# Designs tried in a protein design run: designed miniproteins, single chains, continued (4). Part 80

Each design is a single chain, and the fold is of that chain. pLDDT is the mean over its residues in the fold that is shown.

## One batch from the design tools (miniprotein)

Design m14944
Fold by ESMFold2-Fast:
Structure m14944 (fold): chain A 68 residues (1-68)
Amino acid sequence: DIKTKILQSLVDFLEKISNEDVKELAEKAKKALESGNLDEAEKLILEAIKKLNIEQQQEVYDLVKDNI
């Protein structure tokens, strides 16, 4: 499933960010993915992305582009 692959790649990226709020959201998103709750995982990932700086948001764009 392409959506699951993209969401997993985004979680892996967000877990590497040195921001505790972002890491907490990434951990919750990871648990949602493990439970098969893709909608909850997407919601949590989008919330985490909003906390990123411009350079980190560009990295997110590149990750999504490479998985499409």
Scores: mean pLDDT 81

Design m14945
Fold by ESMFold2-Fast:
Structure m14945 (fold): chain A 90 residues (1-90)
Amino acid sequence: SKLREEAIEALKELLKQLLATPPEELPGMSEEEKKKLIEVIKGAIHILETAPDSDLPDDVLLQLKKDAEELKKLLKLSDEVPPEVEVPAV
């Protein structure tokens, strides 16, 4: 559960940064590709929040956390979380 919470947090941080960053500041990404990536991340967060622990082994959760952090680096997103932006609850 702690690892699940950490994976969800990493994905929410990535989503927040993507929503705050205009498409023209993302390297090699179109507006359509950004929108598609946002949808994929939202779907992943929903699965992590709703799936039973038996469907989310620790190795998968560790990989998701690592992938979110790596994607954030690849997109050159800041480690600074913008203040006052709440991710809307599903």
Scores: mean pLDDT 71

Design m14946
Fold by ESMFold2-Fast:
Structure m14946 (fold): chain A 110 residues (1-110)
Amino acid sequence: MVSEEEIKELIELLSDKDPEIRAIAASLLGYYGELDPDKVIKAGAVEPLIKALSDKSWKVRAAAALALGAIGGEASKPAIEPLKKATSDKSPLVREAAKEALEKIEKSLK
């Protein structure tokens, strides 16, 4: 059972100096976003995850894309244009994650 305070701590970890910690934070935000999207949205995760799509580490960018897809819905609409740009990312894994995220967001809006 995750608290709003624990989600906010994960949001702070998206700015950690260690790219492995940033990637884990993004992945956990995606996990909780699938289980309880309203709680993750209320904690303010969407904008930090959109910023993480431009992270130096491809692992962080891929995890952020999947997390935005997992959250989905109306709150993830601002991620659509950044995710479209991520479908042209240097990393094939980021491109595939961005495509999957866009499909999930589009399905969640219907």
Scores: mean pLDDT 88

Design m14948
Fold by ESMFold2-Fast:
Structure m14948 (fold): chain A 92 residues (1-92)
Amino acid sequence: GSEAARALIEAMREARKAGATPSVSLEGDTVTLTVRGASEEARKALERAKREAEKAGAKATLEEEGDTLTLRVEGLSPESAIAVVLEGIGLE
């Protein structure tokens, strides 16, 4: 759980460093992280977050639509999901 949360937080930070606009939402046990204008480092961080979530037993899907990357993580622990959402809210 904690490594998945850390990787998602790192992806949001990498997106912000490149001037991109990450957004985070939580619906039930599903965390959705959307990054528009993602850098190569943000993309790499999102791919790492997907792997760490899958390693933790969560279902993770990474989709690309134009300039937007969307990572959906289902089944993340409540503690990990809250940590990711707080990072998203605190830096918006």
Scores: mean pLDDT 78

Design m14949
Fold by ESMFold2-Fast:
Order: sequence, then structure tokens, then C-alpha cells
Structure m14949 (fold): chain A 81 residues (1-81)
Amino acid sequence: MRREEARADLEAARELLEELRERIERGEISKSEAAALIAAAGVLIISAAWLGEGDEELEREVEELREELREVAEEAEERFE
């Protein structure tokens, strides 16, 4: 159950990051909307880290998504003036 919950949180975080990236590319997102999506994805990644603690595969996926979150956040900052 815990591993399944962690995977669900990671998948939800991926979906939010994809939505954020798409909306940035289209120019159809405000700074506050981008901040909200970044915060939501961050919370899901933190949740997955707690639930997946001790599972090397899940811990690696968490690290991967943390890096994606950082990259997308940097892209958002560059996009917004």
C-alpha cells in the first residue's frame, strides 16, 4: 500500500509538471498559477519521499522528480518578467 501511494503521488506530480510545462510553452499561465502548480508538485514529491523511504527505486524516482521540479521552476522564472 505505501509503495502504491508513493507511486500515485509521483505520477500526480509528473502530471502537474507536464501541465505547467505545456501552459508555459503556450503562454497561458500566470505567475501565481505557476507558483501554485510548483507548490502542489513539491508537496506530492515530499509525500512520495516519506511513503517510499527505504525503497531505493522510489527514492531514485523522487530525486529525479526533484530535479525536474527545479528545472521547470527555473523555466517558469525565465518565462515570467
Scores: mean pLDDT 82

Design m14950
Fold by ESMFold2-Fast:
Structure m14950 (fold): chain A 59 residues (1-59)
Amino acid sequence: SLREEVLKLSKELEEILENTPQEELEEALEKAGELTRKIAELLEKLGLKAPKLGELKPP
Protein backbone atom coordinates (compact mmCIF):
# COMPACT_ATOMS: atom_id res chain seq x y z
CA SER A 1 0.00 0.00 0.00
CA LEU A 2 2.71 2.54 0.92
CA ARG A 3 4.79 1.48 -2.10
CA GLU A 4 1.79 1.95 -4.39
CA GLU A 5 1.16 5.38 -2.85
CA VAL A 6 4.78 6.40 -3.52
CA LEU A 7 4.51 5.22 -7.14
CA LYS A 8 1.23 7.10 -7.57
CA LEU A 9 2.68 10.34 -6.21
CA SER A 10 5.86 9.89 -8.28
CA LYS A 11 3.75 9.48 -11.42
CA GLU A 12 1.77 12.63 -10.60
CA LEU A 13 5.03 14.52 -10.06
CA GLU A 14 6.39 13.35 -13.43
CA GLU A 15 3.17 14.33 -15.21
CA ILE A 16 3.26 17.80 -13.66
CA LEU A 17 6.91 18.38 -14.59
CA GLU A 18 6.57 16.88 -18.10
CA ASN A 19 3.31 18.54 -19.14
CA THR A 20 3.48 21.96 -17.48
CA PRO A 21 3.85 24.95 -19.84
CA GLN A 22 6.41 27.63 -18.91
CA GLU A 23 3.71 30.12 -17.87
CA GLU A 24 2.47 27.69 -15.17
CA LEU A 25 5.89 26.61 -13.85
CA GLU A 26 5.57 28.58 -10.60
CA GLU A 27 2.32 26.82 -9.62
CA ALA A 28 3.70 23.47 -10.81
CA LEU A 29 6.89 23.86 -8.76
CA GLU A 30 4.86 24.55 -5.60
CA LYS A 31 2.72 21.46 -6.21
CA ALA A 32 5.82 19.40 -7.08
CA GLY A 33 7.39 20.51 -3.80
CA GLU A 34 4.39 19.27 -1.83
CA LEU A 35 4.38 15.95 -3.71
CA THR A 36 8.13 15.55 -3.16
CA ARG A 37 7.65 16.13 0.57
CA LYS A 38 4.85 13.52 0.74
CA ILE A 39 6.97 11.03 -1.22
CA ALA A 40 9.89 11.59 1.18
CA GLU A 41 7.64 10.98 4.21
CA LEU A 42 6.27 7.77 2.69
CA LEU A 43 9.77 6.55 1.81
CA GLU A 44 10.86 7.10 5.42
CA LYS A 45 7.87 5.06 6.62
CA LEU A 46 8.95 2.26 4.25
CA GLY A 47 12.49 2.36 5.66
CA LEU A 48 13.91 3.62 2.36
CA LYS A 49 16.19 6.61 1.89
CA ALA A 50 14.31 9.85 1.26
CA PRO A 51 15.18 12.22 -1.62
CA LYS A 52 15.76 14.89 1.04
CA LEU A 53 18.11 14.33 3.98
CA GLY A 54 15.50 15.78 6.36
CA GLU A 55 18.18 16.90 8.84
CA LEU A 56 17.26 20.59 8.72
CA LYS A 57 13.85 21.85 9.72
CA PRO A 58 12.48 25.24 8.61
CA PRO A 59 13.89 28.06 10.74
Scores: mean pLDDT 67

Design m14951
Fold by ESMFold2-Fast:
Structure m14951 (fold): chain A 92 residues (1-92)
Amino acid sequence: GEKALRLAEEALRKAEEARERAMEALKTAKGEALHKAIAAALRAIGAEFDARHAIRLVEEGGDEEKALRLAEEGLRDAEAALELAEEAIERA
């Protein structure tokens, strides 16, 4: 459970950061930068959902394997969202 919790908390932090950066980019972004900012925001929302679901499963003593899978998926999506948000900012 502890590994899933740590990964999920990291995923949540990175997803929140990606969402904030994407929202900032959305204020000024146009064209390709706008598409990347929207993609980053949507992916960050998905990552936040998976991370929160993983945290709940650990806290409730649920399926540890599912919690770990959701935490790993959430972290990958959060990292991808951060990359998209940074690219959107650079091109805005």
Scores: mean pLDDT 87

Design m14952
Fold by ESMFold2-Fast:
Structure m14952 (fold): chain A 65 residues (1-65)
Amino acid sequence: MSEDELEEKISELTLENPKIAEAILEARKLLEEGASREEVIKLLKEAGLSEELAEYVADRLFELL
């Protein structure tokens, strides 16, 4: 899946499922508190994201720090 397709998919999932939006916000908070990439990916996967989407979101959150 392309980066643009992943971005669109995340936007759609966030709008359709508030639980995913909340998980992304919690993941960002954990990263700001010093959590590892692996911990963030685990949280996102537990919220219902696929491994590919969870890794993409984690990497984007690390980039924005």
Scores: mean pLDDT 77

Design m14953
Fold by ESMFold2-Fast:
Structure m14953 (fold): chain A 91 residues (1-91)
Amino acid sequence: MAEAERLLEEARELLKKGTPEDAVRAAQLAGRAAELAAKAGDAELAREAARVAIEAARLAMKSGDLELINRAIGGVLAAIGAAFEAGAKEV
C-alpha cells in the first residue's frame, strides 16, 4: 500500500520535529494511513499507524492547547478503530 506507507512515513517525519502543531498533523496523517491500511487488510501497517498516532497525541498533550489536543485525539481514535477493523488485537 504505497499511499498508506507514504502517509505513515510523513507522520513519522513530523513526529521527529517535536512541535505540538507537527504532532497534530502527524496524528491526522497516521489516522489516514491506518484507514487505508485497514481497507487493504494490512493489520500490521494499521497497527503501526495507530502507534504513531498515539505517540503524536502524547506530544500534543504537552502543549496544553485543548484545540490541538482534541484534533490529535481524533486522529488516534480513527487509527485505533481502523487497526481493530483490520484485525489488530493490540496497538
Scores: mean pLDDT 82

Design m14954
Fold by ESMFold2-Fast:
Order: C-alpha cells, then structure tokens, then sequence
Structure m14954 (fold): chain A 59 residues (1-59)
C-alpha cells in the first residue's frame, strides 16, 4: 500500500510540474501539498483523488 501511495504521489508531482510550466503555480502548489499530506498519512484514496484532479486540470 505505501509503495502504491508513493507511485501515485510521484505522478502528481510530475503533473504539478507541467501545471507550473503552464503558469498555474498556485494549483501546482496545492496539489503538491495535498499529495505530500496523503503520502505522510498513507492515504491512497486522497492520493488518487489529487491525481485525477491534476489529470483533469491538464485536459
């Protein structure tokens, strides 16, 4: 489970970097903070929610 959370969080960081490149640094910072909190808590559900929100933002 923690390995899966780490993988999902890594994907969020990559997508957040792409958002920052587009000039959306505020949303990128929010997603990074939420992803870090999910990683610390071992919260796979929250990590997946943040990943899906980041993917939708990049659509």
Amino acid sequence: MREEVRRVVAEVFELSTELAKRGDTSTATEFNQRARAALAAGDLEEARRVLEEAKKKLE
Scores: mean pLDDT 81

Design m14955
Fold by ESMFold2-Fast:
Structure m14955 (fold): chain A 79 residues (1-79)
Amino acid sequence: SSKEEKIEELRKRLEELEKRIEELKKKEELDLEELAKLVEELSKILEESKKLNDKELVKRAFELEVEMGVFELKHIILG
């Protein structure tokens, strides 16, 4: 179904986003523009996951959003 296809697409987008976040964390200098783009994409994935009512995707995206918020606070606001 189109709903199942959207869930699969969001799952793949989330997996790619997780990989990009880990690559960002490995950089010696923090790319603030890339970080902003990753945060925006994560917010879109979370909202789409909520609309599809996929609890596992919502949980995974929300946990990643919390992790990113902690990272931003530690490295940008408090660093």
Scores: mean pLDDT 81

Design m14956
Fold by ESMFold2-Fast:
Structure m14956 (fold): chain A 52 residues (1-52)
Amino acid sequence: MTEEQKKQREILKEFLDLFFRRVRELLAQGVPLPQAFGEGSRAAEEEVKARL
């Protein structure tokens, strides 16, 4: 893999980890699934973008 592809793969892994972790936290707090998914996706994307 190119160095760029390796970085993209690491970013994807970070995104998925942050997304599912946040969703699980929100679900544990009683947040409905659609809201938890929306917030998790938003938070993970913002975190990843901050590192680019």
Scores: mean pLDDT 78

Design m14957
Fold by ESMFold2-Fast:
Structure m14957 (fold): chain A 68 residues (1-68)
Amino acid sequence: AKEHYNKGKELYKKGKLEEAVKEYEKALKLDPDFKEARINLGRVLSKLGKLEEAQKLGQEGVELEQRR
């Protein structure tokens, strides 16, 4: 999870937003409770103009928190 999160941050700094999304999604697939990856994924999706995907990701995060 952390490896993919760090890779996503590097790609984001290089302006490779689509690749950053893929790496953050991999981090969340391995650890769905990885709040930092979810927040950064939402930020990147917003920058790509994918507001609908960013909003759905936020709603899924609320559902995961309620399972605790």
Scores: mean pLDDT 72

Design m14958
Fold by ESMFold2-Fast:
Structure m14958 (fold): chain A 80 residues (1-80)
Amino acid sequence: KKELEEDIKELKKRKEELKKKKEELEKKIKELEEELKKNPDNEELKKKLKEAEFELEEVEGLIGIIEGEIKILEKKIKSL
């Protein structure tokens, strides 16, 4: 039980780090969208926005995977 609880704690810590990265990316995306409204044809801003959106999707995917792992480990603890 103790090792599974330690694994869950580590995964929860990892998830919090990813949530902070998600918040930073969401802020960056909003800033880029506002700048792009001022300069709609700016290719560099479009590229940066696309890159930030891709990073956000990656982070959201990782959060989902970690949440799934936490649920599996929590179920294992309850079944012991």
Scores: mean pLDDT 83

Design m14959
Fold by ESMFold2-Fast:
Structure m14959 (fold): chain A 94 residues (1-94)
Amino acid sequence: AAALLAEAAEAFAAAVEAAVAALAAGADPEVVASFLRMSVSIIILELERRLEDPAPAVAALRAAADRVEAALLAGDAAAARAAAEAGRAELVAL
């Protein structure tokens, strides 16, 4: 389970970095948030398929994604990265 949680945390961090890069390139924050939601949904589906008890990991990832989305919609790249790193640490600690 630890390796899968680390994979999910890494995939989430990569999705957030892609979102931050898109914002820096002048993409619409609402569009960027939509793509982040799609990426997070894919990670959640993988966790639900491969973990015997996915509920804690799914809850942690959804909470982290909500914080990142709020930061992206505010145009705050630093807050988005901080929220992503906190979410990664929470996932890996499960």
Scores: mean pLDDT 84

Design m14960
Fold by ESMFold2-Fast:
Structure m14960 (fold): chain A 60 residues (1-60)
Amino acid sequence: MSVEEARAAAYASLSPRTQAVLDLLREDPEASNAEIAERLGVSVATVSRWIAEAAAAFGA
């Protein structure tokens, strides 16, 4: 399995909300949690939680 296949599988296991955060980070990898929160209309704490969920899925 390639690194891209492993990442695709992890991405597919995430909620649509967490996928949206990752999509924004692909377009702007230097975006801060505050900037992502503003773009999605959520709190910084919510974005941090979704990023932690994504990291757990990719890091498992």
Scores: mean pLDDT 73

Design m14961
Fold by ESMFold2-Fast:
Structure m14961 (fold): chain A 60 residues (1-60)
Amino acid sequence: AATAAQLKAVRDALHEALKNGDPEKARELFEQAAKLAGLSDEEIKQVADWAKERAERNEA
């Protein structure tokens, strides 16, 4: 299980990556958050793919 401090750090970094329109960074950070939450590999991939697409839309 992740500590509250680790979860806060990941959340803050996710907001920054999405704001900056960095799809690879957003994907990586969402993947880390999903792993910390104990999601399956399939669920991790879905979350990471969503984050990448979201950040790509902000760049476009």
Scores: mean pLDDT 70

Design m14962
Fold by ESMFold2-Fast:
Structure m14962 (fold): chain A 58 residues (1-58)
Amino acid sequence: MKEEIAEFLKSLGFSEKEAEEAAERILELTGGDRLEIGEALALMQQENLTPEELLDVL
């Protein structure tokens, strides 16, 4: 699941390191809940949020 989140973030133009760090933090904040992760990633894509901005709204 962490690799899947990181791959998605890389597809949005983030570096591999940024994507991996953000994926780890998203998993920590969502507790690994797939619905919460999906909602967070959808919000990031729709609002063009950076990983830092996304973490502020989680």
Scores: mean pLDDT 76

Design m14964
Fold by ESMFold2-Fast:
Structure m14964 (fold): chain A 61 residues (1-61)
Amino acid sequence: MSREELEREVEVSMYIMAASVYMLTGDYEGAIEYARKALEIDPEDEGARELLREAEEKLAE
């Protein structure tokens, strides 16, 4: 493991946490924004993909 790999993992985790908080507060646009930021760093992150999908579904309601 390199420091650069750990830094990317931390940044992805921070964006996922922010998206989760926005989901809890009903700010689905904010949740989409931060889930997309996580996916820009790691496009295969399952948590970020799921948050993006859930937030988009909530906006469509």
Scores: mean pLDDT 80

Design m14965
Fold by ESMFold2-Fast:
Structure m14965 (fold): chain A 69 residues (1-69)
Amino acid sequence: VVERIRRLLEEAGVEPEVIEVAAELAEKAEENRDDPSKLAAIKTALAIYLIGEGVEPEVVLEVLRLIDE
C-alpha cells in the first residue's frame, strides 16, 4: 500500500519531501493495522499533514482509502 500511496502523490505533483513523510506514516498505519485506535490516530495525522501541505482533498481521501484496503 505504501508504494501505491507514493505513486498517487507523485502523479498529483506533491513535493518529494512531503511524499516521504506520507510514506512513513502509511508504513506506521500498516504496522498498526490490528490496533483500531492507533490506526485512526495515524490516519488523522496523515490527513492533517497532507491538507496542511496543500494536497487536494480528493487526493487525501484516496490516500486514506488505500490505507483501509
Scores: mean pLDDT 82

Design m14966
Fold by ESMFold2-Fast:
Structure m14966 (fold): chain A 64 residues (1-64)
Amino acid sequence: MSPEERVAITSLGQQLLDGNGVLDDSIAQQAIQNAVQQATQQGLDPQKTRQSATRIVQSVQQSQ
């Protein structure tokens, strides 16, 4: 697992808790942006983080 993917999973997990297990498009977009910001602050690739976060969001939304 890449460091970018790990950051995306952690950030999305926190946002999912705020949404009580539901990710609408607005919350999903914020979760992706937060993951990218955290990755950038750690010196990680923001584009890889965005791609990982987007895939995770799609998986969660498909389950809802």
Scores: mean pLDDT 76

Design m14967
Fold by ESMFold2-Fast:
Structure m14967 (fold): chain A 75 residues (1-75)
Amino acid sequence: PDPEEIEKLRKEAEEHLKLADEHLERANRLGEEARKRIAAGESARELVLEGASETVKAIGHISSALAKRKEAEKL
């Protein structure tokens, strides 16, 4: 096994997880805003759709991180 290549893949996985956390944080903020609008009797459709989009982006980054971790395990 090449420790340098393993470390590189681990760092790339950590970067993807950091991006996933950022997208999940945005989704959570949009969810809080949507909850407040619904409580006020206002439409939250756009906030819910944008939150769903942010969640999908987070899932993409998590998938990439898992793929890089799996690649590192093969080395």
Scores: mean pLDDT 87

Design m14968
Fold by ESMFold2-Fast:
Structure m14968 (fold): chain A 69 residues (1-69)
Amino acid sequence: SRVRELVLRSTAAAILGIGAELDGDEEKARLFFEASRLYAEAADAEEAGDLETAEELERRARELLEEAL
């Protein structure tokens, strides 16, 4: 399901954030944790049936991941 995909993306971003934090890269960690939060919010919006909000939050999360990488 799309909710499951968004939750998995949130978890992956959080793991990347932890890795960046352990490496001392505070800015990269911030971007990954922000992306994780937005993916989690997108999953919540998807479950609530707010598809437009879910798509916008997923898009923003993806942009932050691209910026961090």
Scores: mean pLDDT 89

Design m14969
Fold by ESMFold2-Fast:
Structure m14969 (fold): chain A 67 residues (1-67)
Amino acid sequence: SLKEDAERAVKTILDYAKKQGVSEEGLKEIEKLAEEFLSRPITSQDEYETLLKEFAEKVREIIEKDK
């Protein structure tokens, strides 16, 4: 399901960020973005893929900024 896919993606991305040595503040920001992503009423696969890309890009920026 889209919910299960989204939850799995969030977990994978959070684990990746932790392994990259992101600060506690950076992790807090990523967790907030994850809550926003998971709270959206995703009604289609295309919406899911678009929102996931946006989420992943924002996480990447936080990881790079935190170094």
Scores: mean pLDDT 81

Design m14970
Fold by ESMFold2-Fast:
Structure m14970 (fold): chain A 68 residues (1-68)
Amino acid sequence: SALDLYRAIAVRDLMEHYGLSEEEAEEVVRLAEAGRLEDAIALLKSHGLSEEEARRAVEGVAGVFAAL
């Protein structure tokens, strides 16, 4: 499905751009898809991203899902 494809793209982007593991990236994508953006930002910060980097990453994921 388009949703499965966009989840896969978002996971890959987080892994490639921010060095997250697949499991970490999947958790972030799940939170963002659920509209839990502040929780997704907090999770990224716990994995070593700054608040600014975490916010940009979550905005990217949200932008992909907004296209669905």
Scores: mean pLDDT 83

Design m14971
Fold by ESMFold2-Fast:
Structure m14971 (fold): chain A 69 residues (1-69)
Amino acid sequence: MSEEERQRALEVAESLLKDAIEAAKKGNFKEAVRLGMAAVIAYTAADQPELGRKALEEVDKAIEEAKKK
């Protein structure tokens, strides 16, 4: 893909990850999972699956921490 397409995919992935973590902190777990999965797809589309894996780990951690409240 083009460099521009890759950069846009990374920007979208980062935005989705931030939204997923915020949703998790608010107790919106279904939304957190939905946004987290969208971030993984966007990172994979940017040919950065390792960043997608780390994003999923961050979302899972945020959900678990929120559940302890």
Scores: mean pLDDT 82

Design m14972
Fold by ESMFold2-Fast:
Structure m14972 (fold): chain A 66 residues (1-66)
Amino acid sequence: MKLKVTLSGSVEAQIGIVLRLIGDPNVEVKPLSPTVYEVTLSGSEAEQEAIIAELRADPNVEVEEL
């Protein structure tokens, strides 16, 4: 599935989120702007839902399903 991920907060918080995403073998990241990323999820439905839930729990992350 594809997500639009918008990052906010400190530079350190944004770097932490990006490193989390690029370190995941089930995640592909494409920068659209300095704070907006297209994220492609692979793996099982449960694995994809877990990543979405994790991202939505972060106050520095806005997630939109594409």
Scores: mean pLDDT 82

Design m14973
Fold by ESMFold2-Fast:
Structure m14973 (fold): chain A 64 residues (1-64)
Amino acid sequence: SSDEAIRAAEEAIRLGREKGDEDVVRGAERVLELAREAKRNGDEFMGRSALVAARGLLERLRAA
């Protein structure tokens, strides 16, 4: 979950930069920090929450 959240957040940062969506880039950077913290602490709930947030950002970028 946390590893998936990290990958999804990194992808959201990459796509957000390509599309020039600064709000998504900032949001994805915050989600990446939460995902990394979840991985360090073994926090499954935080990792799951970060993954949902990252996927939401990716969906918004792909729908636009």
Scores: mean pLDDT 84

Design m14974
Fold by ESMFold2-Fast:
Structure m14974 (fold): chain A 87 residues (1-87)
Amino acid sequence: PIEEVEETMVIDVEELTEKKAAPLITAMGVVAATASKLTIDLSKVKKIDESVLESLIRLKKLMEEAGKEVVFVGLSPEVKKKLEELE
């Protein structure tokens, strides 16, 4: 039995554009490779590009297929609505 590793990433930007998200998505993938559960804190994010939401949904699906968990927390009502529309 390998110990489960839980990691939390705080996204410290108000607007998560594609340009700002690219290095963060790469970092999430690296953390996801070593963690059994990744919590992504979006409490500071007020606006997010649809392409970034699609990338986050894809990352979550890929991790879940690998037997890992991804949780988004601190979603604003606007971000939560966009995320639900893309699932």
Scores: mean pLDDT 77

Design m14975
Fold by ESMFold2-Fast:
Structure m14975 (fold): chain A 64 residues (1-64)
Amino acid sequence: SMADQLLAVVDQLVGQARAARKNGDEELVEHLARSLGYLLELAKKRNFPQDVIDYIEEKLKEVS
């Protein structure tokens, strides 16, 4: 589904943000957090299921 594809992208960005944080790359963490924020707003605007929106919001909080 489109939701599954979106969540796969979210998981990839979260993985990259975790790696960037471990490497002390704060600029890359900020960039990836902004990308996750954009995907969160896109999911809300396109009326994705609440479970999907909540998952992205939780992941954004984790990397912020």
Scores: mean pLDDT 88

Design m14976
Fold by ESMFold2-Fast:
Structure m14976 (fold): chain A 74 residues (1-74)
Amino acid sequence: MEKIEKTIEEGREVAEEARKAAEEGDRSAGMLAKTLESNVDATEKAYQTNIKAGEVGAKFVEAGARAARARLEA
């Protein structure tokens, strides 16, 4: 349960970093930021509905955050 909340927060932080990169002219980072923000929001709503839906969403947020980090550090 607490892990899902941490995953949501980490996802929001990575999306914010990707958004800043997009503001500096990285178009692909902007797409990653929007996708990750959408997944984080959906996961938060799912988690409020039931734990299992939140767990599934958290896996997508974690994968998206890892992909965004790898893209930004490349």
Scores: mean pLDDT 75

Design m14977
Fold by ESMFold2-Fast:
Structure m14977 (fold): chain A 60 residues (1-60)
Amino acid sequence: SKEELAEEMEKKARDFAASLGFPEEVVERVGRAAREAGLKAKDREEAGKLTEQAIREELA
C-alpha cells in the first residue's frame, strides 16, 4: 500500500540521516520529506528517486 511504502521510505531516510550524525530535528525533517515522497509516488521506483532527491535537498 502507499502507506506502507511511505513508512518504509521514512524509516530508511531517518536511519540514513541518523547514521551520518545529523541532529534529531534534521532526522525528523528528512523522514517527513521521504514519507511525502512515498505517498505521492506512483510506484516503488519513483518513491526511491523522490526520496533520494528529498534527502539530498534536506541535507544540502
Scores: mean pLDDT 83

Design m14979
Fold by ESMFold2-Fast:
Structure m14979 (fold): chain A 67 residues (1-67)
Amino acid sequence: MSEAEKLRAGGEIAERMGVYYGAARLYERAGELDGDPGWYRRAADMYRRSGDFDRAERLRRRAEELE
């Protein structure tokens, strides 16, 4: 299992537990390792749920740059 896959699994667990900021950070790191814009979009959604709108917007832009 890749490091990115482990981070994704951790993010999914954190999200199910309602720990949105924790999930966002794990998804962001998974996106950094894979270069996959999907993980940046998931992280952005989690940051919005945690109230961190500035970080959410930065990751949304990063995802667009990768597409």
Scores: mean pLDDT 82

Design m14980
Fold by ESMFold2-Fast:
Structure m14980 (fold): chain A 90 residues (1-90)
Amino acid sequence: MEELEKITKEAIERLEGEYKKLLEELAKLESEEEKKELLEKAIEALEEAIKALEEAKKKSKSEEEKKMYEELIKAAKEKIEKLKEILAKL
């Protein structure tokens, strides 16, 4: 219980930190093509992470673990949506 809650919180905080860092890197880039490449790589990485989390959720026998994976999947999907919105405006 306590351990899973800590893992979930740390994973979400890491995702938020990486997202903020990505936005800072995007702001420093001068080329639309470089911004597009960075966004596409970030989206692909998050989509692969979601696929791995969905697979882990299906294999999990614990309702607490399934809830943890669901929360992480939701957070990652929200970031993908935001990144796709930025990409669409380029």
Scores: mean pLDDT 81

Design m14981
Fold by ESMFold2-Fast:
Structure m14981 (fold): chain A 62 residues (1-62)
Amino acid sequence: MKSAETARLIGLVLRGIGAMLDGNYEEAIKDFEEALELARKSGDTVMAQRIEKLLEEAKKKL
């Protein structure tokens, strides 16, 4: 994975977590969905699975 793509993925995950802590679950879902797409494109199965769990948790909070 290219360094710029890795930084973007990490940034999206952190923004999503921040949105969840603020109660902004719709924003968290958007950030996690973008991060999940990046992880899948890079073939990072472990990261994709972790993001999928975060996305599921965010959706349950709606």
Scores: mean pLDDT 82

